Designed miniproteins, single chains, continued (2). Designs and how they scored, part 31

Each design is a single chain, and the fold is of that chain. pLDDT is the mean over its residues in the fold that is shown.

## One batch from the design tools (miniprotein)

Design m5062
Fold by ESMFold2-Fast:
Structure m5062 (fold): chain A 96 residues (1-96)
Amino acid sequence: SAEEFLEKLKKETEVPEELRDFVVSLDEAEASFLEKYAKTDELKEDLARTYARLGVHYYEQKDFEKAKEYFEKAGELYEELGKLELAELLYELAKK
């Protein structure tokens, strides 16, 4: 389910509270870099994972508009990569 997928993503993106802002800044910088330079399927998958992590970070901060945006972007990339089940889970998370 989408809820079970969100809990899995939360565990995978778990960081100490004192490092949260720093990690978010690093993920935003990585996303900006990959948006310009991700031409291979491997780099597009890295971008999709970075977007999913950003979606979780903003969801936990209760910034649901940012969380939705990043989950939708991650879903679109996984759909492009043919990972349709993963894309569907991310689109369901974006509906919250």
Scores: mean pLDDT 82

Design m5063
Fold by ESMFold2-Fast:
Structure m5063 (fold): chain A 65 residues (1-65)
Amino acid sequence: GDTVISRSQAVDVFVRLGLSRSQAVRILRRSRVPDRISARTLGRIAQRRLGIDPNRVILIARQVS
């Protein structure tokens, strides 16, 4: 995807989706998210682990980038 965000911004995306910061950090750590991640890859992680629509993740990622 065109949108690439930091791991810190990925935490903020998950918090805006309704996760606590500690839950967001834990999921990203367990998913071995690198320091920079594409919004599409983050969306796939959210879908597989949380059942969250990846399009919602991509939209919020664009807002925090």
Scores: mean pLDDT 87

Design m5064
Fold by ESMFold2-Fast:
Structure m5064 (fold): chain A 126 residues (1-126)
Amino acid sequence: PEDLLKGLDYLAEGKYEEAIKYFEKAIQNSDDEEVKILAYLFLAIAYAKMGDYEKAKEWLNKAKSILESRGLRLRDLLPLVHALLEPENATDFDIVEFLASEKAKGFLKNVLVPSWKEYLEKKYGL
């Protein structure tokens, strides 16, 4: 998961093109479905930050396909975002758009990215 962690660092720094390269490497170099789900999700966020909503939706749909095959939902990965942000009917892409917005910049950098980095570092002994 070192490529996923580097991608998260670049995402937090606002270096979206570099983040995308490392997330793509994480997908290619890992057989771990959890690494792939997270890489697809963060690719969706990075593309949304760059204004490429078609690619953002494409990567989100890849993450959702794996999550659904495991009986999981996007909200199971992001329950705090649902609790803080939503009317009851917000879509999964509305969550990605929010995380890519300026108003969520501090949340993404200071809460979401560090929380997933800590989880991955502990899980994989990094």
Scores: mean pLDDT 76

Design m5065
Fold by ESMFold2-Fast:
Structure m5065 (fold): chain A 64 residues (1-64)
Amino acid sequence: MEKLKEAGELLDKLFREITSLDEAIEAVQKLAEILGITLPEPPTSFEEVDRAVARILKELEKLS
């Protein structure tokens, strides 16, 4: 539960508070690490950050 709460807070911060690409990349990588999800490649653009978030959400859906 603690890791899920931490992931949720980081995800909210990513969508609402983070506006720089570097911070978004760090947040997505930390989110994947917290949830134990391996990203195939580190994102280098906002579009890739969005794709990484979508992959993380898809993996979480498989657990339900």
Scores: mean pLDDT 72

Design m5066
Fold by ESMFold2-Fast:
Structure m5066 (fold): chain A 103 residues (1-103)
Amino acid sequence: MPTLEEQVKELFEKYGRVKSIEDLTDEQLKEMAKAAFDQIDKNKDGVITREEFREMALSSSLKPPSDEQIEAGLRMWDKDGDGVITFEEFLNEFFLGLKGREV
């Protein structure tokens, strides 16, 4: 599996052949986020499980991450602490990633 950044790039090229992210509509950004979420959500249960997150993390690293690193990453995305990443949590982090960390 490609990295989340590589998946966003591929989706950007597919849905947003535009000069910048600023040229994308809210609808196009949501479509990109939904497509990325659906690619990670292999079983289509509407959430990203620890195992699906682990598969994504393992595909992006030359060195496989430890269980502790996977759990740390999951906690960063899982704002409600329910052990899964919902589409709403994913969408919020996706938009923050696109807008940058600084405000």
Scores: mean pLDDT 63

Design m5067
Fold by ESMFold2-Fast:
Structure m5067 (fold): chain A 88 residues (1-88)
Amino acid sequence: MELVLEAGRTSLTLYDAETGKKVGSLPVKDEESLLEAARAAGYMAAGLGATKVTVRARTERDVELAAKGVKEGAKEAGAEVEVEGVVE
């Protein structure tokens, strides 16, 4: 399956790319919590059998942090997940 991770100002939200259905949300407060939430989302995505996660965020910095977190989280779950970043 493919997932979309939307990195917002106060939360990260994970959506099913095919249905648009919300899979989950994680709170964020700053750059550190953004990276931590993205790691948790990556771990969750790998657990769901996701093969690709598209990261969407308002800035290049947020895209890079969220993409890094997703890759790290997926690796912790022992899975390979393709991560693509898109600036809003």
Scores: mean pLDDT 83

Design m5068
Fold by ESMFold2-Fast:
Structure m5068 (fold): chain A 111 residues (1-111)
Amino acid sequence: GPQVVVSGAGVAQSGGSVQVTAAVSGLPPGAFSVAVVALAVDANGKVRGVGAGSARVAPGGTATVPVEVVGLGPPGTYTVVADAVVGVLGEDGSFRLVGATGAGGTVTVLA
């Protein structure tokens, strides 16, 4: 199935933003688009920032989605968790959505 890896590290002030990258691989034939929601989460799983992005699928069945994670705060270090939804079009014109989840990246919010 599809695999999501989040990469990127950034430093922001409270209320600021950081850009991360969600790399999506293992996409099925007919995959044409990927939408990603990324959440910056603390050690207790509380959401401390949110972002969304989308990209078209490249030849070979991969997508690289830049995501700006905004609304960061309070001060601390957070991990980014990303949920991806892949649009897949079959040769018969059927449409389906495929989900994938991944984590990575580090966001540091300064005091």
Scores: mean pLDDT 84

Design m5069
Fold by ESMFold2-Fast:
Structure m5069 (fold): chain A 83 residues (1-83)
Amino acid sequence: HMQDLDKAARVTVTGEKQEEAIKELKKLFPEAVEDPEDPNSFLFPSYAQAVKAAAYLKEKYPEMEVKVEDSDRPASDTVPTFK
């Protein structure tokens, strides 16, 4: 169901350190699953996990672009963590 913290979300990572960021994500969030349709995207079991992962990546790799998407949310990514 569409609870703010418990809905599934997708995190997409692009940038110069994409490979390193992807390895770090897998190490710190082993519950994240690679999206078979997009190798640069990861499916998280909850929005809270996705936001936490994105915040970590933005802190460690500030030059990278990180997007959080929720398949059930039609709105834009206007979460306080992303624009």
Scores: mean pLDDT 66

Design m5070
Fold by ESMFold2-Fast:
Structure m5070 (fold): chain A 78 residues (1-78)
Amino acid sequence: MSLADQVVALAQEKSSTPLPPGVVAALREAVETGRVSPALVAAILREAGEAPVDLEAAAEQIVGAARGLVEVVRAEQA
């Protein structure tokens, strides 16, 4: 199981509803690349048809969430 798979699983577990496919894809890219920008996340959300009115803020929040979840998964494996 990859780090991206573990982060997505943890995000799904914390969510009260199933995560949209675009959010799942954006989380995977953020974890796997380690260098994903909010602009790349915004592009993924647009392709999935999940672009909100405040797309830049949503993209920044997804990048931040991915970083936090990576830290949690790494701390649990240490």
Scores: mean pLDDT 72

Design m5071
Fold by ESMFold2-Fast:
Structure m5071 (fold): chain A 78 residues (1-78)
Amino acid sequence: SVVEEIKKLAENVASLDPAEFHKKMEELIKKASLEELEEIADYLQELEGKLDPFSREHLELGETRGMIQLRIWTLKKS
């Protein structure tokens, strides 16, 4: 499922090139439903809370969650 793929990708953020991580994440976000995006946003917020707030991983997941929240807002208006 898209949810499982995004969760796995997020958990392996440190193992991927930033550009490759961004590309794969954007592709998966575009395929996800509103309900799936809301579940993923909650998961990413919890995952971020376990990371060093000054780490690259924290920054990357925070930016990803921001993109998801923007898409949720857009979908709710349509």
Scores: mean pLDDT 83

Design m5072
Fold by ESMFold2-Fast:
Structure m5072 (fold): chain A 58 residues (1-58)
Amino acid sequence: MYEVVLVAPDGSRVVLGRFESLEEALAFARKTAAQLAPGNRVEVVDEEGRVVARFEPP
């Protein structure tokens, strides 16, 4: 299972969703990052707590 996490400029983390597939998590993370204000980012985290992808707003 993969978690999509919002990371704010102050370092606070909010879990936005959990997905069984990496493809679904990456798609959701990319879509979410495109809608964020500058300074925020989205991370995809695996079941071991490892960050497997990061997305920033354009």
Scores: mean pLDDT 83

Design m5073
Fold by ESMFold2-Fast:
Structure m5073 (fold): chain A 61 residues (1-61)
Amino acid sequence: SQVVNDALKIAAEYFSNAPSRLSFAKFIIQDALDNPDSPTSKWRKYPQQTLQQALQELNAL
């Protein structure tokens, strides 16, 4: 999904290994789910259901 791809791209800026990128991508999406009303979060553009599905997709990797 686009959300998974975007989260992994951000994670790749901080980590070069796949396990660390995956963990950080999961953290990014979970943080967005926990703070849906944050005015500075670029992830607010995504519905909560879309973020939940992206987290499930990352957990399957």
Scores: mean pLDDT 77

Design m5074
Fold by ESMFold2-Fast:
Structure m5074 (fold): chain A 56 residues (1-56)
Amino acid sequence: GFEAGLQKTKDAIEAGDEKLLEYYKEVAQRDADAGYTPGKEALKEIEEIEKKRKEK
């Protein structure tokens, strides 16, 4: 599912793959808006990755 795919996406996002970041952020946001807990967890993980990129 989405959470399994996110693990590989983290490496790509850290390498600067902005398209994958935006794609997973949108999917996680939709799931979170629907109240789906894995979506909220994924969205939080994506936000932390974005924050690290901005700090760098």
Scores: mean pLDDT 70

Design m5075
Fold by ESMFold2-Fast:
Structure m5075 (fold): chain A 70 residues (1-70)
Amino acid sequence: MAAKLAPKTEENEKKIEELAKEIKKLYENKDEESLRKLEEEILKASEEEKAIALEAIKKVAEELEKKEKE
C-alpha cells in the first residue's frame, strides 16, 4: 500500500499527539496564517516528519468529522 506510517516509537507517538492538538487549536481559532505556515513546514519536512504530520492531520480530520456528525 502507498501509505507510509511513522515508526511506532514513544517519541513519534507523542509528536503526533502534540501536533494533532496544535492543528485542532488552529482550526478552532481559524488561524489561517499559522495553518498555512504549518502546511508549508510539513511539505518541506523529511519523510519521517511528513508521516508524523499525516497521522496528526488524520486524527484531527476524524475528530472534526465526528464533531460535525451528530
Scores: mean pLDDT 71

Design m5076
Fold by ESMFold2-Fast:
Structure m5076 (fold): chain A 104 residues (1-104)
Amino acid sequence: SAQEVVDHALAVLERIEERLKELIKENKDNPKMVEGLKEALRIIEETKRKLEALLEAGASVEEIVKVFLESMKKIHKALGDNYKARFLVLAESSEVLLVARQAL
């Protein structure tokens, strides 16, 4: 269901958010990496809001997945050369797509 996809996406985004916050603490002496990590966190907060609004509006699983994937693209762009953070986001976000495939 759309509810299950959104619930999984929100849980995944919360896990990504906490781990990116830890990476900010670990990389305090790298301003460029910290800037990218902070921008990724901003995109995550916007994405959580958008997914909740889509669910409230009765959006389809396909529309929810489309918004989630576009947000993942923006996060990867914000992270730039931070391969460790990009790999983390990719691994976590793959879980949402598996749940969505079962709901389609």
Scores: mean pLDDT 87

Design m5077
Fold by ESMFold2-Fast:
Structure m5077 (fold): chain A 103 residues (1-103)
Amino acid sequence: SPAQREFAVKLSRILALISAIWFHVKYLPPTDDTLAQLEALFKQLIADLKSLGAPESDIDKIKKLSKDTLDLFRKKSSTVPEKVDEIISLVQAVLKKLTEQFS
């Protein structure tokens, strides 16, 4: 259906955003420029998940984890990869729930 095609396109965009966030955290230094780029990526991720109908409770958790990740990245914390993994796991769980609407 057209709705299923639109969902697939948005899903691909969300996966690309997650990959970009992971790349920035793993390979780029915690400069003001990198922090601004990460903040923009997290805001876009949240907006795209909302547009797909993600539950408000899941959105609030992702917002909190995103803020925590930015704070830890600024501090050069070794726990940043763990926080990104938490975000990825939560996003994957949300996407799974959303895909079940088409089965």
Scores: mean pLDDT 85

Design m5078
Fold by ESMFold2-Fast:
Structure m5078 (fold): chain A 105 residues (1-105)
Amino acid sequence: MSGLEVAKRLGMEVVRGEDGKLLYVPQGEMREFMKLLGGKKEEYTLHEIIELILKAFVDNKYIRTNEKGQLIIVPKGELGELFKKLTGKEEATPLELFDAFANGA
């Protein structure tokens, strides 16, 4: 998926920085979601967005242990909506998440 397609699906505006690089500006609920992930900027590179999302999955905020002792990821908000759209599930193991991303989105 191109960065522009990801931006459109996530409700992000795409602008060019002073050096011509693409920057992503979260809008509305996505802006609040990025702040909840620990984002402190108005503008992000695609790499920074991916890094914040993955970090949230690794952090205890979205990762818990089920009754079987397995680690499960339970994202919320826009990340939760994207996760459900990609995997068809409200929660998944890290392996299931990796498989979903590897098969495209």
Scores: mean pLDDT 63

Design m5079
Fold by ESMFold2-Fast:
Structure m5079 (fold): chain A 103 residues (1-103)
Amino acid sequence: SEDFDRFLRVSPAHAVAYFLSSDEPVTPETLERVVEAVRELVNGDAGDQFMLDLILLTDPRYVPGDPEVSAAHAEALAEALRKEPDMQRAAENAARFAERLKA
């Protein structure tokens, strides 16, 4: 989406945060691009890794949008990240983010 591309141009962290708060449908194309943004943060510096942890460990009650939609987005991201050996921590954190939205 144009909005996703706009946030990705700011930083990978902004793109991940947008995806988790967005009401846009989860397409394979969008999901692949979000996984790539997560990969950039995981393979980045300590600041990039900190921002990813901050996004995924933030209390989802403070994330704008529909909790049910955000939970579905976080679950889709977690499943995609579990397929990547080096992203297991991010996958677990995304899964926990989804579970907190359902609580």
Scores: mean pLDDT 80

Design m5080
Fold by ESMFold2-Fast:
Structure m5080 (fold): chain A 66 residues (1-66)
Amino acid sequence: SAEAEALLEELAAALQQKPVDEARALRLVGQLIPEALRDPEVRARLEFLVQNSGLESLRAYWRAAT
C-alpha cells in the first residue's frame, strides 16, 4: 500500500540518521507490523530493515511481535 511504502521509507531514513531516534524507529515498526501481517512483501522489507538496523531494541520488538 502507499501508506506502507511511505512508512518503510521513513523507517529507512530514520535508521540512517546519526544518532538514530530509537523511539521514532520503534513507533514506525509498530505502525508497519499490521501491514506486514497482510502483505508478505512488506513483511520481508520490514524484516530486512530491522535485521540490518544494528539496533537490538528493534530486533527484540520484531521477535516479540512475530
Scores: mean pLDDT 83

Design m5081
Fold by ESMFold2-Fast:
Structure m5081 (fold): chain A 88 residues (1-88)
Amino acid sequence: EQRQAAQEAHLEIVADQLEQTKIILSKDYENLKKQAMDLIKQAQASTDESEKAKLLQKAKEMLSTARTIESLRNSIEEQVRQLEENRK
């Protein structure tokens, strides 16, 4: 009985931490997409082919990072779902 109560309290704390992490990751994802779009716009305005290539490469790296963050967010969402199922 004490073990069950302690485990439920721990799972609730973990679930709250996962939800907070999802909020942070969502904000980071949107910020990275905005930065990547700004870099693409700068590349389109550039007349220097070397500068244009560097800006596009950096934008591609930021979009790759955003994709990784989206994958992590989806993984956390699945973990929260599993915790809710275990509470039944």
Scores: mean pLDDT 78

Design m5082
Fold by ESMFold2-Fast:
Structure m5082 (fold): chain A 66 residues (1-66)
Amino acid sequence: MTPEEAQAALAEFYDELAQRAEELYQQGVITPEQYQALMAKLEWGKSLTPEELKTALELGERLLQL
């Protein structure tokens, strides 16, 4: 997998996480503050280095599991 392919795949995964976060927010599982924090993390993750991107994805998944 090229770096460009990895970045594209991560961007799609971030979009999927954002949709899931919105569903959890609409269902009342997460607070508005948690939702905003997660969305900010996902957008920030798109601009990070590969190492930072991995950390952002892990944080996003942890927030969705709360």
Scores: mean pLDDT 69

Design m5083
Fold by ESMFold2-Fast:
Structure m5083 (fold): chain A 100 residues (1-100)
Amino acid sequence: GLDIGNQYRDRLRSTLTRLGLSQSDIDRIDDVVTDSINMLLGGSSPDDVMQYTIDRGRQLLDDGIPQIGVASMINSISRAIGDIYGTDSNSITQRMIDSL
């Protein structure tokens, strides 16, 4: 069966590793993605998941996590929202990035 949560996490971790992020930075981003995906699978609204992702994304940027890592995280969560709710993931990505 498709383990949706693990599929998004594995793809993101591979991307962040290729981008040269530290293991510590990758783990912090993975925690946010894990929580966001669990919120989605638990029935949280897209708006609630987006707000959580924006708030955690701001915290990650303030803590010195690279902008490219946070953008990759947002893109991954936006794809999960799009896949679960049938919405345009590109529009969700831009809306979240513009809120950082």
Scores: mean pLDDT 84

Design m5084
Fold by ESMFold2-Fast:
Structure m5084 (fold): chain A 61 residues (1-61)
Amino acid sequence: MPLTEEEAIGYLSGFTRFSEEEIREALAEGKLRREDLVELVELHEQDPAAAEARLRELLER
């Protein structure tokens, strides 16, 4: 089955400097959407640096 929301959060936390808690809080605050999680995982498979930069912008802005 495709990645669950929880699996996507774990993936991004494992491959970026951001914690699962930070990602989950951003999702709860609406800074990050569920659709963005899938997009970021897919982007990370193509370009890890771009994915990390995009996630940073969404979380820290």
Scores: mean pLDDT 77

Design m5085
Fold by ESMFold2-Fast:
Structure m5085 (fold): chain A 100 residues (1-100)
Amino acid sequence: IEELERLAKEMMRYASLALRTGDEAYLEKAMELLRRFAEKAREVASPEIIEKLDEALRLAEEFARAFRAGDRATATRLWSEMMQVVGEVLREIAEREREE
């Protein structure tokens, strides 16, 4: 879980920089970190976690499209929604780790 929490924190940092600067390099780093997060989360995944990961990836793709279109309000909302799903994934993995 520590690695997943670290990846989520780094994603938030780069996405915040992307939204503030409009720099696609920060967007690319945030998306790369999300893909690594999804890979690591799938190693401990239940079907419910996999469904949430798929939703987070879908929201991230919508976020990237809104970002590139210059729709910063929509991009900010979609990023917030995606991070809520990421938080749910982290919570479920932490609860499962306590059961093992």
Scores: mean pLDDT 79

Design m5086
Fold by ESMFold2-Fast:
Order: sequence, then structure tokens, then C-alpha cells
Structure m5086 (fold): chain A 70 residues (1-70)
Amino acid sequence: GTQEAQQAIDEVAPEVARRTGLSVETARRILEYSYSLGLPPGQIARRLGLSVSTVTRAIRTASELLSERQ
């Protein structure tokens, strides 16, 4: 459900922020756009004023962290 997705995002956002040099709020927004709305990295980058490589790195980092929990 939406709450489970939001909780997972909230749990990984601080570590994603640390590894990417982003704020926790920016990392959270990237993950919400990717996981909750299904937006491609290019559109997320355009909406947040970030590079595509930064967005892709944040998403990949989150996926790795979530995989380590399973």
C-alpha cells in the first residue's frame, strides 16, 4: 500500500542522501517520483533541477539498500 512504500522511502532516504550528497528531502522526492509515480529519471531530473546521473545514482542506491534488507 501507499503507506508501506512511503515508510520504505523514509527509511532509505537518509542513506541515499549521504551517498549522493543530496538533502534528505531531495532524496525522498526522487524516490517518491520514481517508486510512487513511476517517472523516468530524465523527468525527475527536470522537475527537481538535478542531473540525470544524480537521479539515476539515487535510485540505484535505494534499490541496493532495499535489496540488502531481503
Scores: mean pLDDT 80

Design m5087
Fold by ESMFold2-Fast:
Structure m5087 (fold): chain A 86 residues (1-86)
Amino acid sequence: SKSELLSRAVGLVLQAIGALLEGNYDEAAKYFDELARLAETIPGPHGRRAAEAFRKASEAAKQGNVEEALRYITEALRHLDEALRA
């Protein structure tokens, strides 16, 4: 269900942000990659846009660019919200 998908996404986002704030950049990137795969399971353009933004967050996290990763998380969450409302 959309509710189950949302619960899983929220859990992964919290784990990703936690890892990012602790400086565990490779771990944060893995959670963002899982979020991207999850977003791709949602049909339509907003699911794809969310997945793209989560992949960009993953790459920023791998580079230790916390500010850029946070910007991409914000973009991804906006698209994920739209995808789950469709």
Scores: mean pLDDT 86

Design m5088
Fold by ESMFold2-Fast:
Formats: structure tokens, C-alpha cells, sequence
Structure m5088 (fold): chain A 71 residues (1-71)
């Protein structure tokens, strides 16, 4: 059981940082695609690895751009 008001205030400020870096849907999907890219590379599928890596990078850039919009 948690104290709502105090935890909520701490969570709000922490969520700004964590969401922009970790819990942002784009950042989370970028990490997933990066892992798939690594696996494809290990299996010798360079074309698939490049595609997945590029998508991962693109999503991560969008995540960072959203962070910049907030400052």
C-alpha cells in the first residue's frame, strides 16, 4: 500500500524523465527492433538486420525529438 499524494508527486516528475527515455512507446519499440536486428545479423540476414536497425534508429530519433519539443 502506498501514500497516494507523495508517491504521485514523485512519480510525476520521475515519469517525465523515464517516459521520455524508457517508457516512451517509441523508445520501447526501438529497443525491441534493435534486439531483432542483432538477432538477424547473427543469423546472417544482413538485409533484414539493416531494415530492423534503421526502423529502430528512426523510432529512437522520434522519441528524442519529442523530448526536445518539451525541452
Amino acid sequence: MIDMEEVREALERMEDSVASLTEDPLALKAVELFRESQRAREEGDEELAERLYEESRRLQKESVERLEEKR
Scores: mean pLDDT 67

Design m5089
Fold by ESMFold2-Fast:
Structure m5089 (fold): chain A 79 residues (1-79)
Amino acid sequence: DRRQQMARALVLSGGALMAKEGLLPSEEEVAEGVALLRARGLPAAAEALEEMARLLREGRLDEVLARGEEARKELEALA
């Protein structure tokens, strides 16, 4: 539960921070975050991070936030 909540906070915080600052994470940063989440047994959060990063590169900020919200709901359902 705590690990899932931390992963959820990371996905949401990362997405919100990137949208607010107008920053795009590097491919290396995304890959490291995804690997970390998968290693912690949080594949849903890892997939959400990958999708959010793709949407950010495409400049689709509203969809990034929507995907982050979907990931949050998925993690809440598993908690």
Scores: mean pLDDT 62

Design m5090
Fold by ESMFold2-Fast:
Structure m5090 (fold): chain A 78 residues (1-78)
Amino acid sequence: SRRERLLRELERLERELEELEKEPVTEEKIERKKELIKRVAEIALELGLISEETRETALEFAERLKELLELAEKNKNL
């Protein structure tokens, strides 16, 4: 039951990420992608689908997206 709920959540999150990829890149979309990536990594680790090292890599990637967003905002305001 818990595993089934996590799998359903993972499928929903992956669908949302796929839909966001089809939309124009905006600050809001980048922040949302970061949240989705972090949650996907957490669930995948709990389900035993990925290693802890892979989860750490995914979290690092999500934080990098935030840094890119901050750089983009600074460039707009200059």
Scores: mean pLDDT 75

Design m5091
Fold by ESMFold2-Fast:
Structure m5091 (fold): chain A 71 residues (1-71)
Amino acid sequence: GEVMKLQEELKKIDEKIEEIEREIARLREQLKDPNLTEEQKAELRKQILDLEIELGMLLIRRGVINLILSK
């Protein structure tokens, strides 16, 4: 049924959120390297921003599914 489908989607979203959060944390640790060039820092910041945008979209979708399931 629809509820089962939403629960499976929620599980996949939660797994993807955890993956993205770990990747953002890894990239932020790389940014702490004092030997990075300004170009390398810009590339890392762009990757972090792209991941933060994806994370934000997943969090919104998760919130919407949770609201539907709470009714």
Scores: mean pLDDT 89

Design m5092
Fold by ESMFold2-Fast:
Structure m5092 (fold): chain A 88 residues (1-88)
Amino acid sequence: SNIKELIEEAKELIKKENLSEEVKEKILKNLEKAEEYVKKKNYEKALEAIREALELAKKNGASKELLETLLRLETEVAVEELKDIVLK
């Protein structure tokens, strides 16, 4: 999975967004939580953090590029979470 690369891509895109610094910080904090949970292989909690980041981005009018990157990240992490469920 390209999860780590997608998180870094999303972080770089957030820096370029025409959003308030408060909104950028909240999205970044959720992506940092997601990255930490992915490292721990806690994909359920990672997915929660990514979904929070995506909702913040959507309601604040983030770019299509950031929204597509976050949606792709959500999909990749959801696949890993599903694999954990199916293999148990």
Scores: mean pLDDT 86

Design m5093
Fold by ESMFold2-Fast:
Structure m5093 (fold): chain A 60 residues (1-60)
Amino acid sequence: HMTVREFVEKLAEKLGVNPKVLERALQAAGIDLNADAREHKERLLAMLTPEQQKVAEELL
């Protein structure tokens, strides 16, 4: 079971980017960082570039 926060941390680590940028964008979109990332898969992927989506799909 992976939270949105854990997902963002893992994705940012794999991409070499700052997780705080993604966390801020998700909070602005109304996504709870403590929710299950898989339950919000469609919304999470919609906020990412096509290259980031490939990595994100592997984590979800």
Scores: mean pLDDT 80

Design m5094
Fold by ESMFold2-Fast:
Structure m5094 (fold): chain A 59 residues (1-59)
Amino acid sequence: MVREEAVRLGLGSFSGDFLIIKGVPIGGTQREAVREMERLVREGLSVEEAVKRVVEKYG
């Protein structure tokens, strides 16, 4: 799962209802951010690039 991979790579953490990526809180819900990351990885992006795009869109 992209969520577990992002945490494993040190790119993000989960604190209750919030996803924190490199110290940036992701807007909306954790679920929406994770879905977007999973979609981008499915489209061929790396986990690192997917995280970067989600931070740009929601952070």
Scores: mean pLDDT 62

Design m5095
Fold by ESMFold2-Fast:
Structure m5095 (fold): chain A 68 residues (1-68)
Amino acid sequence: MEKKKELEERLKKLEDEIFSAEQEGNYLVAKAREKSPEEAEKARKTADDRINSLREQYEKVKEELEKL
């Protein structure tokens, strides 16, 4: 049952990473907005791409856990 614990720990780490990425993304978008709307849009796209990548990883790990 070590595999189940490893997947659960990995899910928790991904949850923390998603939360951190959302907070960091919001901060960077706000800072970029102070410079220009174009910079804010670029920062938002970068943040969204990162968050989406982490969510995809989370779903894959969740599926592996459900198959156990």
Scores: mean pLDDT 83

Design m5096
Fold by ESMFold2-Fast:
Structure m5096 (fold): chain A 65 residues (1-65)
Amino acid sequence: SIEEVYKKIEEAKKLIETNPREAVKLIQDVLKFVRELMRAGKTKEAQEIYNKVLEVTKDMLKAQN
């Protein structure tokens, strides 16, 4: 569900500095769901979730400076 996907994104944000490997796995699960939303024609919801994933990815890259 979309609510579970948002929970995974928030969980990944919390794990960026303490457990980055688990954060990456959560983001990968979210990206799989984005692909399913695109196939179902829910392109706006897919785009919103994808943009949130990009912000988390930027935070992960900054933490590894």
Scores: mean pLDDT 80

